Designed miniproteins, single chains, continued (2). Designs and how they scored, part 13

Each design is a single chain, and the fold is of that chain. pLDDT is the mean over its residues in the fold that is shown.

## One batch from the design tools (miniprotein)

Design m4422
Fold by ESMFold2-Fast:
Structure m4422 (fold): chain A 81 residues (1-81)
Amino acid sequence: SLEESMEKIKKSLEEDILKNLDSLIERARELIEDESTPKSKLLAMQIWLRFAKSVLEEIGADEEKIKELDELIEGLDKKLE
């Protein structure tokens, strides 16, 4: 069913986020530091970081990583204003 397919996709995305978390954090920092980064790219990264944070919170992951994601999300919010 579509619901079963969507659940499989969700699990795959969660696994990809966990596997690539450090890379995602590094990319987010680069986008925040680059004043030429398009707003559309900042928005897309903000969505990914919020998703990553929700995944980490759901599985009870490293509190330090959750805090780091919060700081990056706040940095992106400031850039978008």
Scores: mean pLDDT 79

Design m4423
Fold by ESMFold2-Fast:
Structure m4423 (fold): chain A 83 residues (1-83)
Amino acid sequence: EKELFEEVLEALKDPDALEALKKTLSVSPETVEKILAAADEEQKKQFEKVKKTLEEVAELLEKGELEEAAKKITELELELKKL
């Protein structure tokens, strides 16, 4: 967990990586519909939690809170591994 956090934090200090991440945090409406159509109720719950975390990360990046953004990204990666 701490190794992953450090890796994410160092990536966020790179301006090119930060710009790429900000663009990746936008999710296409078509992709969202496809995921929800294929998902059961438990998968829908996990998806909503992931979506909320992505929105929180985007807000933290806009505020320049890179350490808090790195923590949220680390939590998201751990959550995605459960899927």
Scores: mean pLDDT 67

Design m4424
Fold by ESMFold2-Fast:
Structure m4424 (fold): chain A 58 residues (1-58)
Amino acid sequence: GSAVATKDYTAQGPGQLSLKVGEVLTDVELLGDDEWVRATNSKGETGFVPRDHVELTS
């Protein structure tokens, strides 16, 4: 799936990605957690982002 970042986010620990508003994310996986999704950013880095900071597009 894909998503777009709706808010800026600064990674708070290992395995997390920082986000900038409008950034396109790919390979989005819902992990059964209401707080986090796994995604790949525009640089090709894969990690966790807050679910409420992204809008799913597919």
Scores: mean pLDDT 80

Design m4425
Fold by ESMFold2-Fast:
Structure m4425 (fold): chain A 61 residues (1-61)
Amino acid sequence: SKAEEIRKPFLEKYGDKFSEKEIRAAVAAILGKNGEASYRQIGEQVGVSERSVREATRALK
């Protein structure tokens, strides 16, 4: 899927700084549009904290 193609370079570059789940959550947040999901909701779906989603998302920008 397109999401897997987008996640691959981030997993390769940031895998030492963030877990695979944190990177997946951050990519989901970056790709999400207004009204799709909050950081809390993405974290709950992936199994990471809202803070982890925020921190990884900021780092990946």
Scores: mean pLDDT 71

Design m4426
Fold by ESMFold2-Fast:
Structure m4426 (fold): chain A 88 residues (1-88)
Amino acid sequence: MEEEKKILEEAKARINLLALLGMEPEEILKVLEEALKNISDEELQKELLEEARRGLERILEQAKKFGDEEMVKKAEEAIEKVEKLEEE
């Protein structure tokens, strides 16, 4: 559990940074997928998925604000992937 909690906190910090910088949504998905492979605890997985979703929603809001239609599409697709993982 200690190792998994460390991975969760590092992944959350990275996701928040990527979202603040307006990076490609796929980069957040990569961080999410890598962390999920190393976290078996369901509660920690849910927390990570929620953090990723929030980060992607921030990117989506910024993309819409600036009229970046390609980024809007990428963010929406990434959010859909997170939603499917949450349904498990």
Scores: mean pLDDT 81

Design m4427
Fold by ESMFold2-Fast:
Order: structure tokens, then sequence, then C-alpha cells
Structure m4427 (fold): chain A 90 residues (1-90)
């Protein structure tokens, strides 16, 4: 798994955990369409990502995840919602 895939899965897990369905769907679509992951792989990685976020997520990881989300084609509003979700989970 690439670092980019892991950071996106982290953001997806956080958005899903806080109940932001729209942001979670946008990140899931990016993981499938840009990185070629299956739906089952994305679901598994999102679960792992939430656990990691609660225990180990740093401000530097959040900043890097925001850049990866933008590079994957997500808009600024969706990226900000993902940042807010990651901060809420950790």
Amino acid sequence: MSREEFLLALALGAASYVGDVETAEAIRKALIEKFGLSEDQVALLAGIGVAFAQLYLTDEDIEEAARVLKEAGLDDETVQRAIDAMKKVR
C-alpha cells in the first residue's frame, strides 16, 4: 500500500466515523478511481485508518492527507471537511 492510499483511507475512516457521508463518498470514489482499489479493500483500510487516527495521527499527517486529497481532485470544501473529521477523531 502506498503512503497516499493510507492517508486517504485514514481520511475516509475519519469522515465515516463522524457521519459525514458526502465527504466519505468523495474520498472512497478517489481511492477506487485514482488508486484502483476495490470496494472491499477501501472498507478494510477505512476501518484500520480510524484505529490509527485515534492512536497515532499527528498534525503533520493531517497536513499531508490534505495535500493528497487535493491532488486526488477533491475540492477545497471536501478537503476541509476531511481535515475537521480527522481532528475530531484523534
Scores: mean pLDDT 81

Design m4428
Fold by ESMFold2-Fast:
Order: C-alpha cells, then sequence, then structure tokens
Structure m4428 (fold): chain A 77 residues (1-77)
C-alpha cells in the first residue's frame, strides 16, 4: 500500500467516526493524525485505492463543512 498525506480544513471540530469508516471501507489504514493549528488537520493514510478513498473522504468532510486541501502520495520511488 502507498502512504498519502491528507490535509483537511474545517471551521468546527470534525467528527472522525465517518472519516475512520471511509478509510476502513476503502481498505485503508490511518497511521498518524496531527492537528497543527485550529481548524487544520493532517492524516497519514495507507491505501491501495487512493482515488476511491479521496472521493469518499471529500464527501464525508464536505458534509461537515470542511474541505480537503491536499491529498498527495509521500512514498519515494
Amino acid sequence: MKLYKVEIEAPRPLDFEPIVQAVKENGGKILAFEAPEPGKYVLYIETDKPEELKKRLEEVVRAQGGRIVKFEEVDEW
């Protein structure tokens, strides 16, 4: 599986339950979580289905008034 860095911005605290479920349902695993500043969240996720995971995460984050500002592979080739 590849490692992806996901950056999320939200005006209010996120409910992580739907985010965790979206990752699990798409065969992914959350390795790390950071909250560097209020309203900004960073997740490090391993997945073999990045396109499906990105789409699902965009849906669950937008449902809470948030937005994915970055979704990038951080593996070296």
Scores: mean pLDDT 80

Design m4429
Fold by ESMFold2-Fast:
Structure m4429 (fold): chain A 60 residues (1-60)
Amino acid sequence: SKEELIKQAKDSGLTIEDVERRIARARELLAQGFAPRVVEHGLSELEDILEALKEEEKKK
């Protein structure tokens, strides 16, 4: 679930900058045509995680 993905990101010590870097890499893979359905899905999940982390950061 989305909540589990966010928890995994936090448990892994992923920062907003780390997630942004992963998104950039996923966009590069998508541009190269690697597994477009899988990469698109992963990119969407990373974007959701980024938004959640940014919201938590703003509340602190």
Scores: mean pLDDT 77

Design m4430
Fold by ESMFold2-Fast:
Structure m4430 (fold): chain A 62 residues (1-62)
Amino acid sequence: AREAQVAQILRLAGAPADASAELRALAAEFLDALKNGDSVAMQRYAAELVALAEEERRRAAA
């Protein structure tokens, strides 16, 4: 369940299929913040997740 939820967050953030361990860790932190209703942590982790996903997607580009 948790692994599937993390994978869904990664897809929604536009992460590449081979997302890094760091990107997966950020998605897990975002999921935990979401479950706890911590809006400040959600905003912080969402911003970090999107930025890292964009960087990894750029590096994965042909």
Scores: mean pLDDT 80

Design m4431
Fold by ESMFold2-Fast:
Structure m4431 (fold): chain A 74 residues (1-74)
Amino acid sequence: EPADYTAPVEEVRRLTAAIATVPPEEQEPVAERALAILDELLELGKHVLPPEKLEELRRLREEVRAALAAARAA
């Protein structure tokens, strides 16, 4: 069951890493895509995922926002 979320989570991690490497104009769209995936996973997972997994998704969401802020500050 939780394994069904592995591919979207890996995509989010890939997108988060990409924020640091793409041109400034593309950073926000990349972050927005990652956040959209996480928001959907959190909504669907609230009643089916264990709290530990929900906390991982929330932490990834914060990491995406932090990565975007760091890239834009550079």
Scores: mean pLDDT 79

Design m4432
Fold by ESMFold2-Fast:
Structure m4432 (fold): chain A 56 residues (1-56)
Amino acid sequence: STYLLRPPKPGTAPEDYTDPANLLPPVEITSPVALKVAEREYREAGVDPSRHITRV
């Protein structure tokens, strides 16, 4: 499976991960480890990861 993720800019606080101004361009990810890391970071910030990680 392939997912699109917008990784945060270096130095972005976890609570700001969902602000488009703090995100890098979209990145395609296929790694289960990278997906778990992204989901964990969003959950720790109190944000729903399903709104920021899109399966293609």
Scores: mean pLDDT 68

Design m4433
Fold by ESMFold2-Fast:
Structure m4433 (fold): chain A 98 residues (1-98)
Amino acid sequence: MYGENAAIGADLGGASPELKKLAVELASTPEGIRYADILQKEYKYSPVTASLLAAAAVALREGREEVARELIEVAAQAAADPRIVEELEKIARRLAEE
């Protein structure tokens, strides 16, 4: 799992530099790494989408609801379907409650 977070930093596209740093930091936590693995294996999300959604789940767990919302929106953009924002939010909240 060392170095996998470099991929999300490269592929965040139009996200702000600050949000990119937060995404990498949150996804690099033990919980973020675990959530990203679940999202890739169980939900079949791409590594970028999985890492962004994992970072959002960690942010929710830490009480950073605004950061989590921004990360969910970027994850939906990475998945090329803005309609999945509500679905991704539900999944992130479910992971954060575990």
Scores: mean pLDDT 73

Design m4434
Fold by ESMFold2-Fast:
Structure m4434 (fold): chain A 99 residues (1-99)
Amino acid sequence: MEATKKLLELLKEASKEKDPEKQVELLNEALKLVPEVPDEKVEELAELLEEIVDSTDDPKVLEAVLKLLMALLRNTTDKKTILRLIGLILRVIGKLFEL
């Protein structure tokens, strides 16, 4: 679907972006497209979001990723995908608060 392709492109661009301010802009654009993403594509998006989380310690970028993960969590009913998203959310929280 067109929205899913745009979201994947935005997340790939964000994962390669070195400027935290630009990463946040890309992630905020991606957030707008989440309601249009089919459930079966959420796992691919989670993998790209994990790459972004692992590449940054910037709290603004981590907060934008957290908002995206929470939105994807509300948009999926697949138990395996839900557990993966929860795992990533906990990892982001751990990075933000050094838990």
Scores: mean pLDDT 81

Design m4435
Fold by ESMFold2-Fast:
Structure m4435 (fold): chain A 75 residues (1-75)
Amino acid sequence: DQLLLEAGRLAALGAQYLRRSAGEDGEKNRALGDQYLDQALALIGQAKTPEQAAQGRKLLDKTRAKLLEEAEAKR
């Protein structure tokens, strides 16, 4: 489905920016990463039930926290 393919692309972009959040322009990269992940969640919400969308959000929040922790650890 096109929505899920686009959501996957946006989530991958968001993850790339979050991995760079501790480097140069870290604040900007963190904001861009969050923006792309929010866009991915909006598309997932259009394709999934509210319950599945809520589960996806919780998993994404955990993944985001891990990516930010890994970026800071490599600073």
Scores: mean pLDDT 73

Design m4436
Fold by ESMFold2-Fast:
Structure m4436 (fold): chain A 61 residues (1-61)
Amino acid sequence: SERDRLLLEALELAIQAKEENLPRELILEIVGLASRMVRGELSVAEARERIRELKERIEKY
């Protein structure tokens, strides 16, 4: 499903951030997003937008 795809993408971002030694606060933000997605607290559209924003922030490091 689209939700499972976005959840995997969030997990991949968390792994990337950890491997690149990015700030703990950013890693926690990504993990928090994944947790909210698993609990169904975010729409697909909101999850997609937050993942997009996190990708842009990571690319600037």
Scores: mean pLDDT 85

Design m4437
Fold by ESMFold2-Fast:
Structure m4437 (fold): chain A 76 residues (1-76)
Amino acid sequence: SKEELIEEMEEAVREYARALIEALKLSEKEKAEFEKLVEEGIAQMRKTAETLSLEELEEYKRRFLKWIKEEIEKLK
């Protein structure tokens, strides 16, 4: 359950990163550097999420996914 919530958040971050790469027309070098920073950010997010209770993680995920959805919409 908790792991599933974290995995959903990780997938959302990677989808947002893909949308940003497309929108910004990044070069191969810029894309590689950006993807590295994204994975480092995901690792840090996971560490934080693992310290939360299930209820806190549910609330955190809800707010986080809403924010990501709004950010992706701004890229269109």
Scores: mean pLDDT 84

Design m4438
Fold by ESMFold2-Fast:
Structure m4438 (fold): chain A 60 residues (1-60)
Amino acid sequence: SLYERVQRLAEEARALAAAAGHDIEITLPPKEQVSEELVRTMEGFLAGLRDWLAAEAARA
């Protein structure tokens, strides 16, 4: 279920960007590389994406 968690995080990031009027591409890691640490890395990525969207709003 770690892979499902990674997929959900990636889809949440895309949905967040889409809600802000942007469409982004997120590359999912291969299933054999999925681990708890990778999930935490993806969660950090999502936090960074939120920061980026805030900057995009300022840019617009």
Scores: mean pLDDT 74

Design m4439
Fold by ESMFold2-Fast:
Structure m4439 (fold): chain A 92 residues (1-92)
Amino acid sequence: EKKRPDPLTLKLLQLVDDREEYTLEEVKEAAEKLIKKYGPDGEMSFEQFIEFLKEELGFSDELAEALARALDVDNDGKISVEEFVAFMKSLM
């Protein structure tokens, strides 16, 4: 099936390629930590998610903000653990 990624997702993938400081394994581990901290149906604020990405994955402010905006599909200023896990699975 021909699935075209969002222009924002493409820019995120290009920014991620420049780092290579994390592996898919490290991203999965980070997702498991979020599930343990907030629960599988838990929600995070924009600031909590940005802080998490910076602390656990070493993301820059710019990359963390861009990812948070991409995952906040509802534009309510909250990011669910389910949305993050689904995004990570889409990168596999």
Scores: mean pLDDT 64

Design m4440
Fold by ESMFold2-Fast:
Structure m4440 (fold): chain A 74 residues (1-74)
Amino acid sequence: MLSEEEALIELLKRIAEKFPEYKEELEKIIQDLKAGKISVKQAEGRLIELYLKLSEEKQKEVEEIAREIREKAL
């Protein structure tokens, strides 16, 4: 099963693949998290900030990806 950090990294990667316009921002979060520059909680906060800027339709897509990854992690 994936750790919370591994699940978050997988989520960020899947979102970056689905929305290439956010790829650079999402990859930066992944790199900073892996380097220990930010905590899991800080990375989640950055993702939530990005999520809130998305359209309702794109928010639903992110939620679906998050559910798939949670099912893998648990």
Scores: mean pLDDT 79

Design m4441
Fold by ESMFold2-Fast:
Structure m4441 (fold): chain A 72 residues (1-72)
Amino acid sequence: SEREREIEELAREIVEEVLRRHPGAPADELIRLVVAEAVRRGEELGLSPEERKRLARIAAEIVQERADAEAA
């Protein structure tokens, strides 16, 4: 759906911003930071609790996928 696409785009934006602000941080720290940012911005944008959980999950998954790709 359009809404799910918007949440995915927001998750990518959050990940890019956090990575830019915290160069060299380990993946576990980056995951904590993107989850915190996703919850905060989701609340600010009026997302439902379910949508905020989805946003945080997608953001964390993006960071983990990048870390896994670099290790390969």
Scores: mean pLDDT 85

Design m4442
Fold by ESMFold2-Fast:
Structure m4442 (fold): chain A 70 residues (1-70)
Amino acid sequence: KLEKINEAIRDARKVIEEAVKNGLTDEQVAEKLLEIAEKYPEATPAMINAAVLLRRLGYEKAAEAVRKAV
């Protein structure tokens, strides 16, 4: 259980880092994070954390999409 949450946190962080460094759109970020949410359905805390970080970085649409998925 904890291992899957930690994997989801790492995967979500990689997507957020890629978004900031490469200028990904809200749609691209939302798509990648929703794939992570599907892969790790028990990792709700990781997805909530990702949504908070996305909102701080200006990815408001992606943050809302992730929040609604959990």
Scores: mean pLDDT 80

Design m4443
Fold by ESMFold2-Fast:
Structure m4443 (fold): chain A 101 residues (1-101)
Amino acid sequence: MTEEQRFEEAKKGAEKSIETLEQLEADNRAARAAAEKAGVSPEVIDLLAQGAKAARQGKEETEKMLKEAKTAKEAILGSATGSVYGILSISLMLAAQNLAK
């Protein structure tokens, strides 16, 4: 595989990571709106807000790293950074669901 092909493949991976983070932000925002309407505790609402923020920060950081990336390795690091924020976002959503029981 050429370096250009490796970079293109890595960029597609980072773009998919950005899409996943955008969906996670939307999911956390929808869950927060539902929790607020249901009168759930402030702690649950705060966790969902933190989850949405983590997903947004991950998206912004991955987009920045991808824009500045000149090699496949740099694009892969962007995707990996996004994945860490995605895991944090999911973990916060699960914590909110457990607290709401």
Scores: mean pLDDT 86

Design m4444
Fold by ESMFold2-Fast:
Structure m4444 (fold): chain A 81 residues (1-81)
Amino acid sequence: MKGLELGEEGARLGTEAARLGRDEALRRGIAASLTGIGGVTSAELGIKKNNADLIAQGVEDGEIGLEAGREALEAAREVGG
């Protein structure tokens, strides 16, 4: 369930960045949230259909979402402070 865990974390970080951010930070937060959610969806579908390729895609998308979420949160902190 690694894709679900990483995707959810990416979505959480993206949402937090969107809450704190302004302009560019908000835009990045939204993008991170969407990428994280996509990872969760792919991983869930892969588990349900027992499809290793979809699970792998979900993990990869979740990792991208987590990284983007972290970057968005850092940008939001710089704008807010």
Scores: mean pLDDT 62

Design m4445
Fold by ESMFold2-Fast:
Structure m4445 (fold): chain A 100 residues (1-100)
Amino acid sequence: MPSDEEFIEALEEVFRMPREEIERLREEGYSREFILAVAALRFLPEDTSAAEIRRLAEEGRANPDVNDRRQRIAVLVVEAARAAGVSVAEVLEVWRRLRE
């Protein structure tokens, strides 16, 4: 990943995540990989379960030629969560608490 400042700028520009939300997660001690997983989750329907995300990611890996947007986002979420050392369910729990 890029520097902390470049990372924040990329999340604002690419994922349209507000800077105050990114900084809040950083203040609460979440890793960059965790924050990226949360940012990617925002592009999936709010009712998407951890099991559905994992299924979409497996489908995306099995069918790379299809280039489905939901599958590509699910792959990113699963990879970012793995890099953060957490389960997809843990990322979903934190994201849902942030939306309150």
Scores: mean pLDDT 77

Design m4446
Fold by ESMFold2-Fast:
Structure m4446 (fold): chain A 117 residues (1-117)
Amino acid sequence: KYKEELEKEYKEAKEKVEKELEEIKKEIEKIKEKLRELDTEENRKLLEELERLEELIEKDVEKLKEEAEKYYEKALELAESDKEEAEKYLNLAKILLEQAVSLYRILLGIAKVILKK
């Protein structure tokens, strides 16, 4: 059944995104640890700004995951009646999940620039 295929595809996409987010978060934490070790007033301020940006990004990532879930639900509604339209909504959900990863990659890029002495 197409509904079961769609559920599997979304689950796999979500699991992949969660793994990528975990890896990126671990790299950011390593950078934060390094900034704490260097213990200058400038680095303390940079760490505070990085932590604020991380909180904002986490909020945006949660919102993207919520919107992805809504498109996924729409895809499920259409799975048995309009397979082509269901596939479009599934692809929109997957794009939103990938955007969540992209936001964290931007944050990691900022963190790396901050760490570069």
Scores: mean pLDDT 87

Design m4447
Fold by ESMFold2-Fast:
Structure m4447 (fold): chain A 75 residues (1-75)
Amino acid sequence: MEEEAMKILEEAQKAREEGNKEEAKKMLEKSKEIIEKEPENWRGWEAMGEAYEGLGDREKAREYRKKALELRRKK
């Protein structure tokens, strides 16, 4: 699951760099669904935070990074 979510996030970043911002947003929504199935996977939440920051959504980026940090602290 982690590997699958990370691949989707990489594709979302690629789509954003190619100018397909709407496609990138859809990919982030799909990766969120996968990450929510293993909500203790801190790397998934961290990657989502970075992806949202790339889209300019700093508030969501901060929230996802905070969740990743909390999970990483717990293990």
Scores: mean pLDDT 74

Design m4448
Fold by ESMFold2-Fast:
Structure m4448 (fold): chain A 65 residues (1-65)
Amino acid sequence: SAEEAYREGLRLEAEGRLEAAAVAYDRAILLDPTYEEALRNYAAVARRLGDEDAVRRAELVRAAA
């Protein structure tokens, strides 16, 4: 589920595994594009990684939902 993918992202982020956390949050967004917490955390992790394209993608998904 989207919630399970989001929780996996939280765990990975707590472990400092930012790229893996981003992948888990992306999966949560794929399952539920209106999942505000996943969109927010994905954008935050993408910013920490310097991935501006991923930040832009999260904002576009939010705008479309």
Scores: mean pLDDT 79

Design m4449
Fold by ESMFold2-Fast:
Structure m4449 (fold): chain A 74 residues (1-74)
Amino acid sequence: SAMEEEKERLREELTEEGTRYGTEVLMKRLEVEQPELLADPAKRAALLEQIREQTREQSLQGAQEVVDNPELYE
């Protein structure tokens, strides 16, 4: 249905936005608190992928809550 398509689209959009924002925040935190972890380009790339995967999972859960409870997130 059109309603289900709208929910899926919103879930995807919120997941991508949350993943981008969460990844940026966590990477900035690492640059301030533990810059030595980001000095090696290979380690930086591996950490970026791990953080992106973690934030994507969290963002998916948050997005699902929004689409399941739209009245709470007007």
Scores: mean pLDDT 82

Design m4450
Fold by ESMFold2-Fast:
Structure m4450 (fold): chain A 100 residues (1-100)
Amino acid sequence: PYVVVILPEDATAEERERLGEIIAEHAPESARITVVTKDGKEIRVLKEEVPEVLKNLDVKAIIVEFPTREDAERLARAIREETGFEVHIAETREEALAII
């Protein structure tokens, strides 16, 4: 399963950095993380890089791949509760990209 987070255009650098911290905290070392930029580029990032990448790049969305739905739902809940950002869970990468 995939967690898809849509970053609003009015999100502050502080809110973006906080989202990155939440992702880094909840993602296992094996999680595959992809940032989607406003110009449509897909960039694979390490979880340690996520806070700085979200703070500094024109990111439209982030996709986090999890081995289990339980881990995906835990991240989605944390993001909704702490940021209020739009969060979706998709079963396939194709579905995740279609949300963005």
Scores: mean pLDDT 84

Design m4451
Fold by ESMFold2-Fast:
Parts: structure tokens; C-alpha cells; sequence
Structure m4451 (fold): chain A 97 residues (1-97)
């Protein structure tokens, strides 16, 4: 089953909502990581939904603080799913940390 295609604008709106909900719930680390993700997206207005999703996932990986072995497997899985270089996701994680 094909999921509806999310636009970059729709994804940004969802990330902004999640950041506000995180702030209200006292989830400071999540709110900060999502804030940094939104700043990176703002600096790249040409990005498609795929790149916006990659930044969102990088922010989630920072907050989860997974062991290195588990983090690498998650990066590979999402890189394959999004059709992007896993190194690109690693660079986004470093920018959000």
C-alpha cells in the first residue's frame, strides 16, 4: 500500500508541532534537537521531503543516544529506505549534537 506522499512543507509543519509538544511535555533534549533540525532545514529551502525526513531522523537518533553499534544499524536502515548516503545522515547527526 502506497502511503500518501508528504511534501517538505507538510513535514516541516509536523516537526514544528512535535517540537512544541516536546516543550510542553518537558522533553528538553527532544525539543532542542528538533529546534536544531528546523534551523538546518531553514538554511536549505531547496530540500525535498526526503532531505527533511533525513534531518528529522538524525534529530531522533541524537535524542535516543543509542550505543554506536545500534546507531550504525539504524543509520544504514534509514539511508537505504530514503535512498541516501549513510554518511549524509552521520553528518546531520553531528550538526544536531
Amino acid sequence: AALPAWSAEELVAQIERLRREAEKAGKKELAEALGKALEIIRENPEWSAREVLAVYLAAQMVVLNLPEEELEEVIKAWAEALGIDPEYIRELIEKIK
Scores: mean pLDDT 80

Design m4452
Fold by ESMFold2-Fast:
Structure m4452 (fold): chain A 87 residues (1-87)
Amino acid sequence: SMKEKLRALRQEILEEAAALLRKETDPARAAALSHATTVIGAAIEEAIETGDVEGALAYIRRHAAAETDPAVRAFVERVAARFEEVA
């Protein structure tokens, strides 16, 4: 089901973010990545609860557009692309 695909995607994203955070030596980037991960996780959870996958995708893309760190932005953009493929 769509909800099962979104739950799997959320877990995969959290695991990728955790791996990136373990390698991150820049405290500002680590903070930005942690924040982005929290925002993304919440957006996917909202999509699971409401079925509003379009709204969640728009929210994730909006976060990417506001992100000033290029590495964190790239992470959020990869998440948006994966979310779009699942939705």
Scores: mean pLDDT 87

Design m4453
Fold by ESMFold2-Fast:
Formats: C-alpha cells, structure tokens, sequence
Structure m4453 (fold): chain A 114 residues (1-114)
C-alpha cells in the first residue's frame, strides 16, 4: 500500500510536469493517479467519505499546481500545503500512507526551490 501510494503520487506529479505540453494526457494521468490513491486508502480501511475528501484535495492541488507550473515558489507552497492537509486528514486512519504521500510532495517541493 505505502509503496503503491508513493508510485501514484509520483504519477500525479508527472501529470503536472507534462500539463503545458499535453494537457489532455496530463488530465487523464492525474485522474487515474487520484483514483488509484482513493482505492488504496479504501483498502487501508480509511472511511469512504475521508478517502473521497483526500481525492478532492489532490484534484484541487493538481489544478492549482498546473495553473502555477511557471511559478516554482507557488508550486512548492501548493505541494507542501497539500501534504500537510492530507497528513492531518488521514492521520487518524492511515498515518503511514499519509506520511508517504507527504514525503513525495515535500521532496518535489524541495527540488523546485534548489
């Protein structure tokens, strides 16, 4: 689950990276990645409403990141904030998956600023 969640988040970040070159393919990859994360959370025993809220947070983050792809400071802020919100949301249910997702987002944010 944790490794699969990391792979799904990496795929979501790849969708952000290609957004300007192929927005239609980016949207498809983002949708598949978000749905995969939702499924993994449900398998981990996260309640359906919480898994859906996490999926909506990721969908919002993807759209904001794609809009701010030319602003590395803003993009890093979006990724860090999303990681923090997911960690807070998922901590009572699946802290390991929450930490794994937040770590991937934090690594990307750190890379954007250095």
Amino acid sequence: LVDEAREAVISLLAAVDIYKEDPQLAELIAEQSIERIRELLLRAGVPEEVAEEAAELLRKAYLEAAENIDDPEKLAEILRQTGAELRALLAPYDPATADAIAAVLQERADTLLK
Scores: mean pLDDT 84

Design m4454
Fold by ESMFold2-Fast:
Structure m4454 (fold): chain A 78 residues (1-78)
Amino acid sequence: SMAEKIRRAEEIARRLEELATPHSHTPQSSLLLEAVRRLREVLGRDREEFERALRETASAAAVWGYTEEAEELEKLLS
């Protein structure tokens, strides 16, 4: 359900913020934190914006090495 996707996305976003925040002085971490912030702004609002934010956040997480979180976000697109 959409409610479950929103709850799961918020949980993953929180984990990514916790992981990336100590490294916020790096460009890569700043980009990931920006993607997480955008994802939280569009949670469950517009489906297309939400799905775009999920893809962008998953890509940023994967680049930073948070592969498990990236895969979980991609699964929400199904």
Scores: mean pLDDT 81

Design m4455
Fold by ESMFold2-Fast:
Structure m4455 (fold): chain A 88 residues (1-88)
Amino acid sequence: SLQTREFDLELDGVPASLAEQAKRILEEAVREAAKTHPGLVSAEVTEFRVEGDRLIARVKVTFTDGANIGEFVRDVLERARERLAALA
């Protein structure tokens, strides 16, 4: 059966000048990671908030039994950090 879960992803050390680009990077990372993880039906960022240098993305995931949400989260954060590190 399908299950839905909502949770926050936190990305630290994001300067205000990069906040909009970081939002796009997180949305792309969530979308790409969802395509590669078995049992993930859909994943989307529903909301962003900024707390100092911390970007927080609210993520909604629909998945089947046996999906590894922790592995999905790790993949999203790795993709996002790698892309942010590549910014000039």
Scores: mean pLDDT 85

Design m4456
Fold by ESMFold2-Fast:
Structure m4456 (fold): chain A 100 residues (1-100)
Amino acid sequence: MSEEEIREKAEEEIAAAVASKNPGHAALTLVSVVMELVSLGMVEEAREFLRRAAEALGLSPEQTEALLAVFDEAVARIAAGEDQDAVFAEMFLRVAEIVL
């Protein structure tokens, strides 16, 4: 799938997860899409995806800022040479706490 198809599908899955009241599924989808985009070097697209997903989830401005802060920290840690799988696993747990 193209990056656009991945984003559109993820946004639909996030909307469905919100409708089902499944924050864990929403968090997993957010982190999975972000991992894919970051691995492709699409850091700005990943950040914009998170902002749009936060709006779709009905998150507060404070929750949206917390999500973006977690993302920015994860990107910085990966750029510093930390293991991507470990960083994204930690990001998943923190995102799940924010969307609850």
Scores: mean pLDDT 76

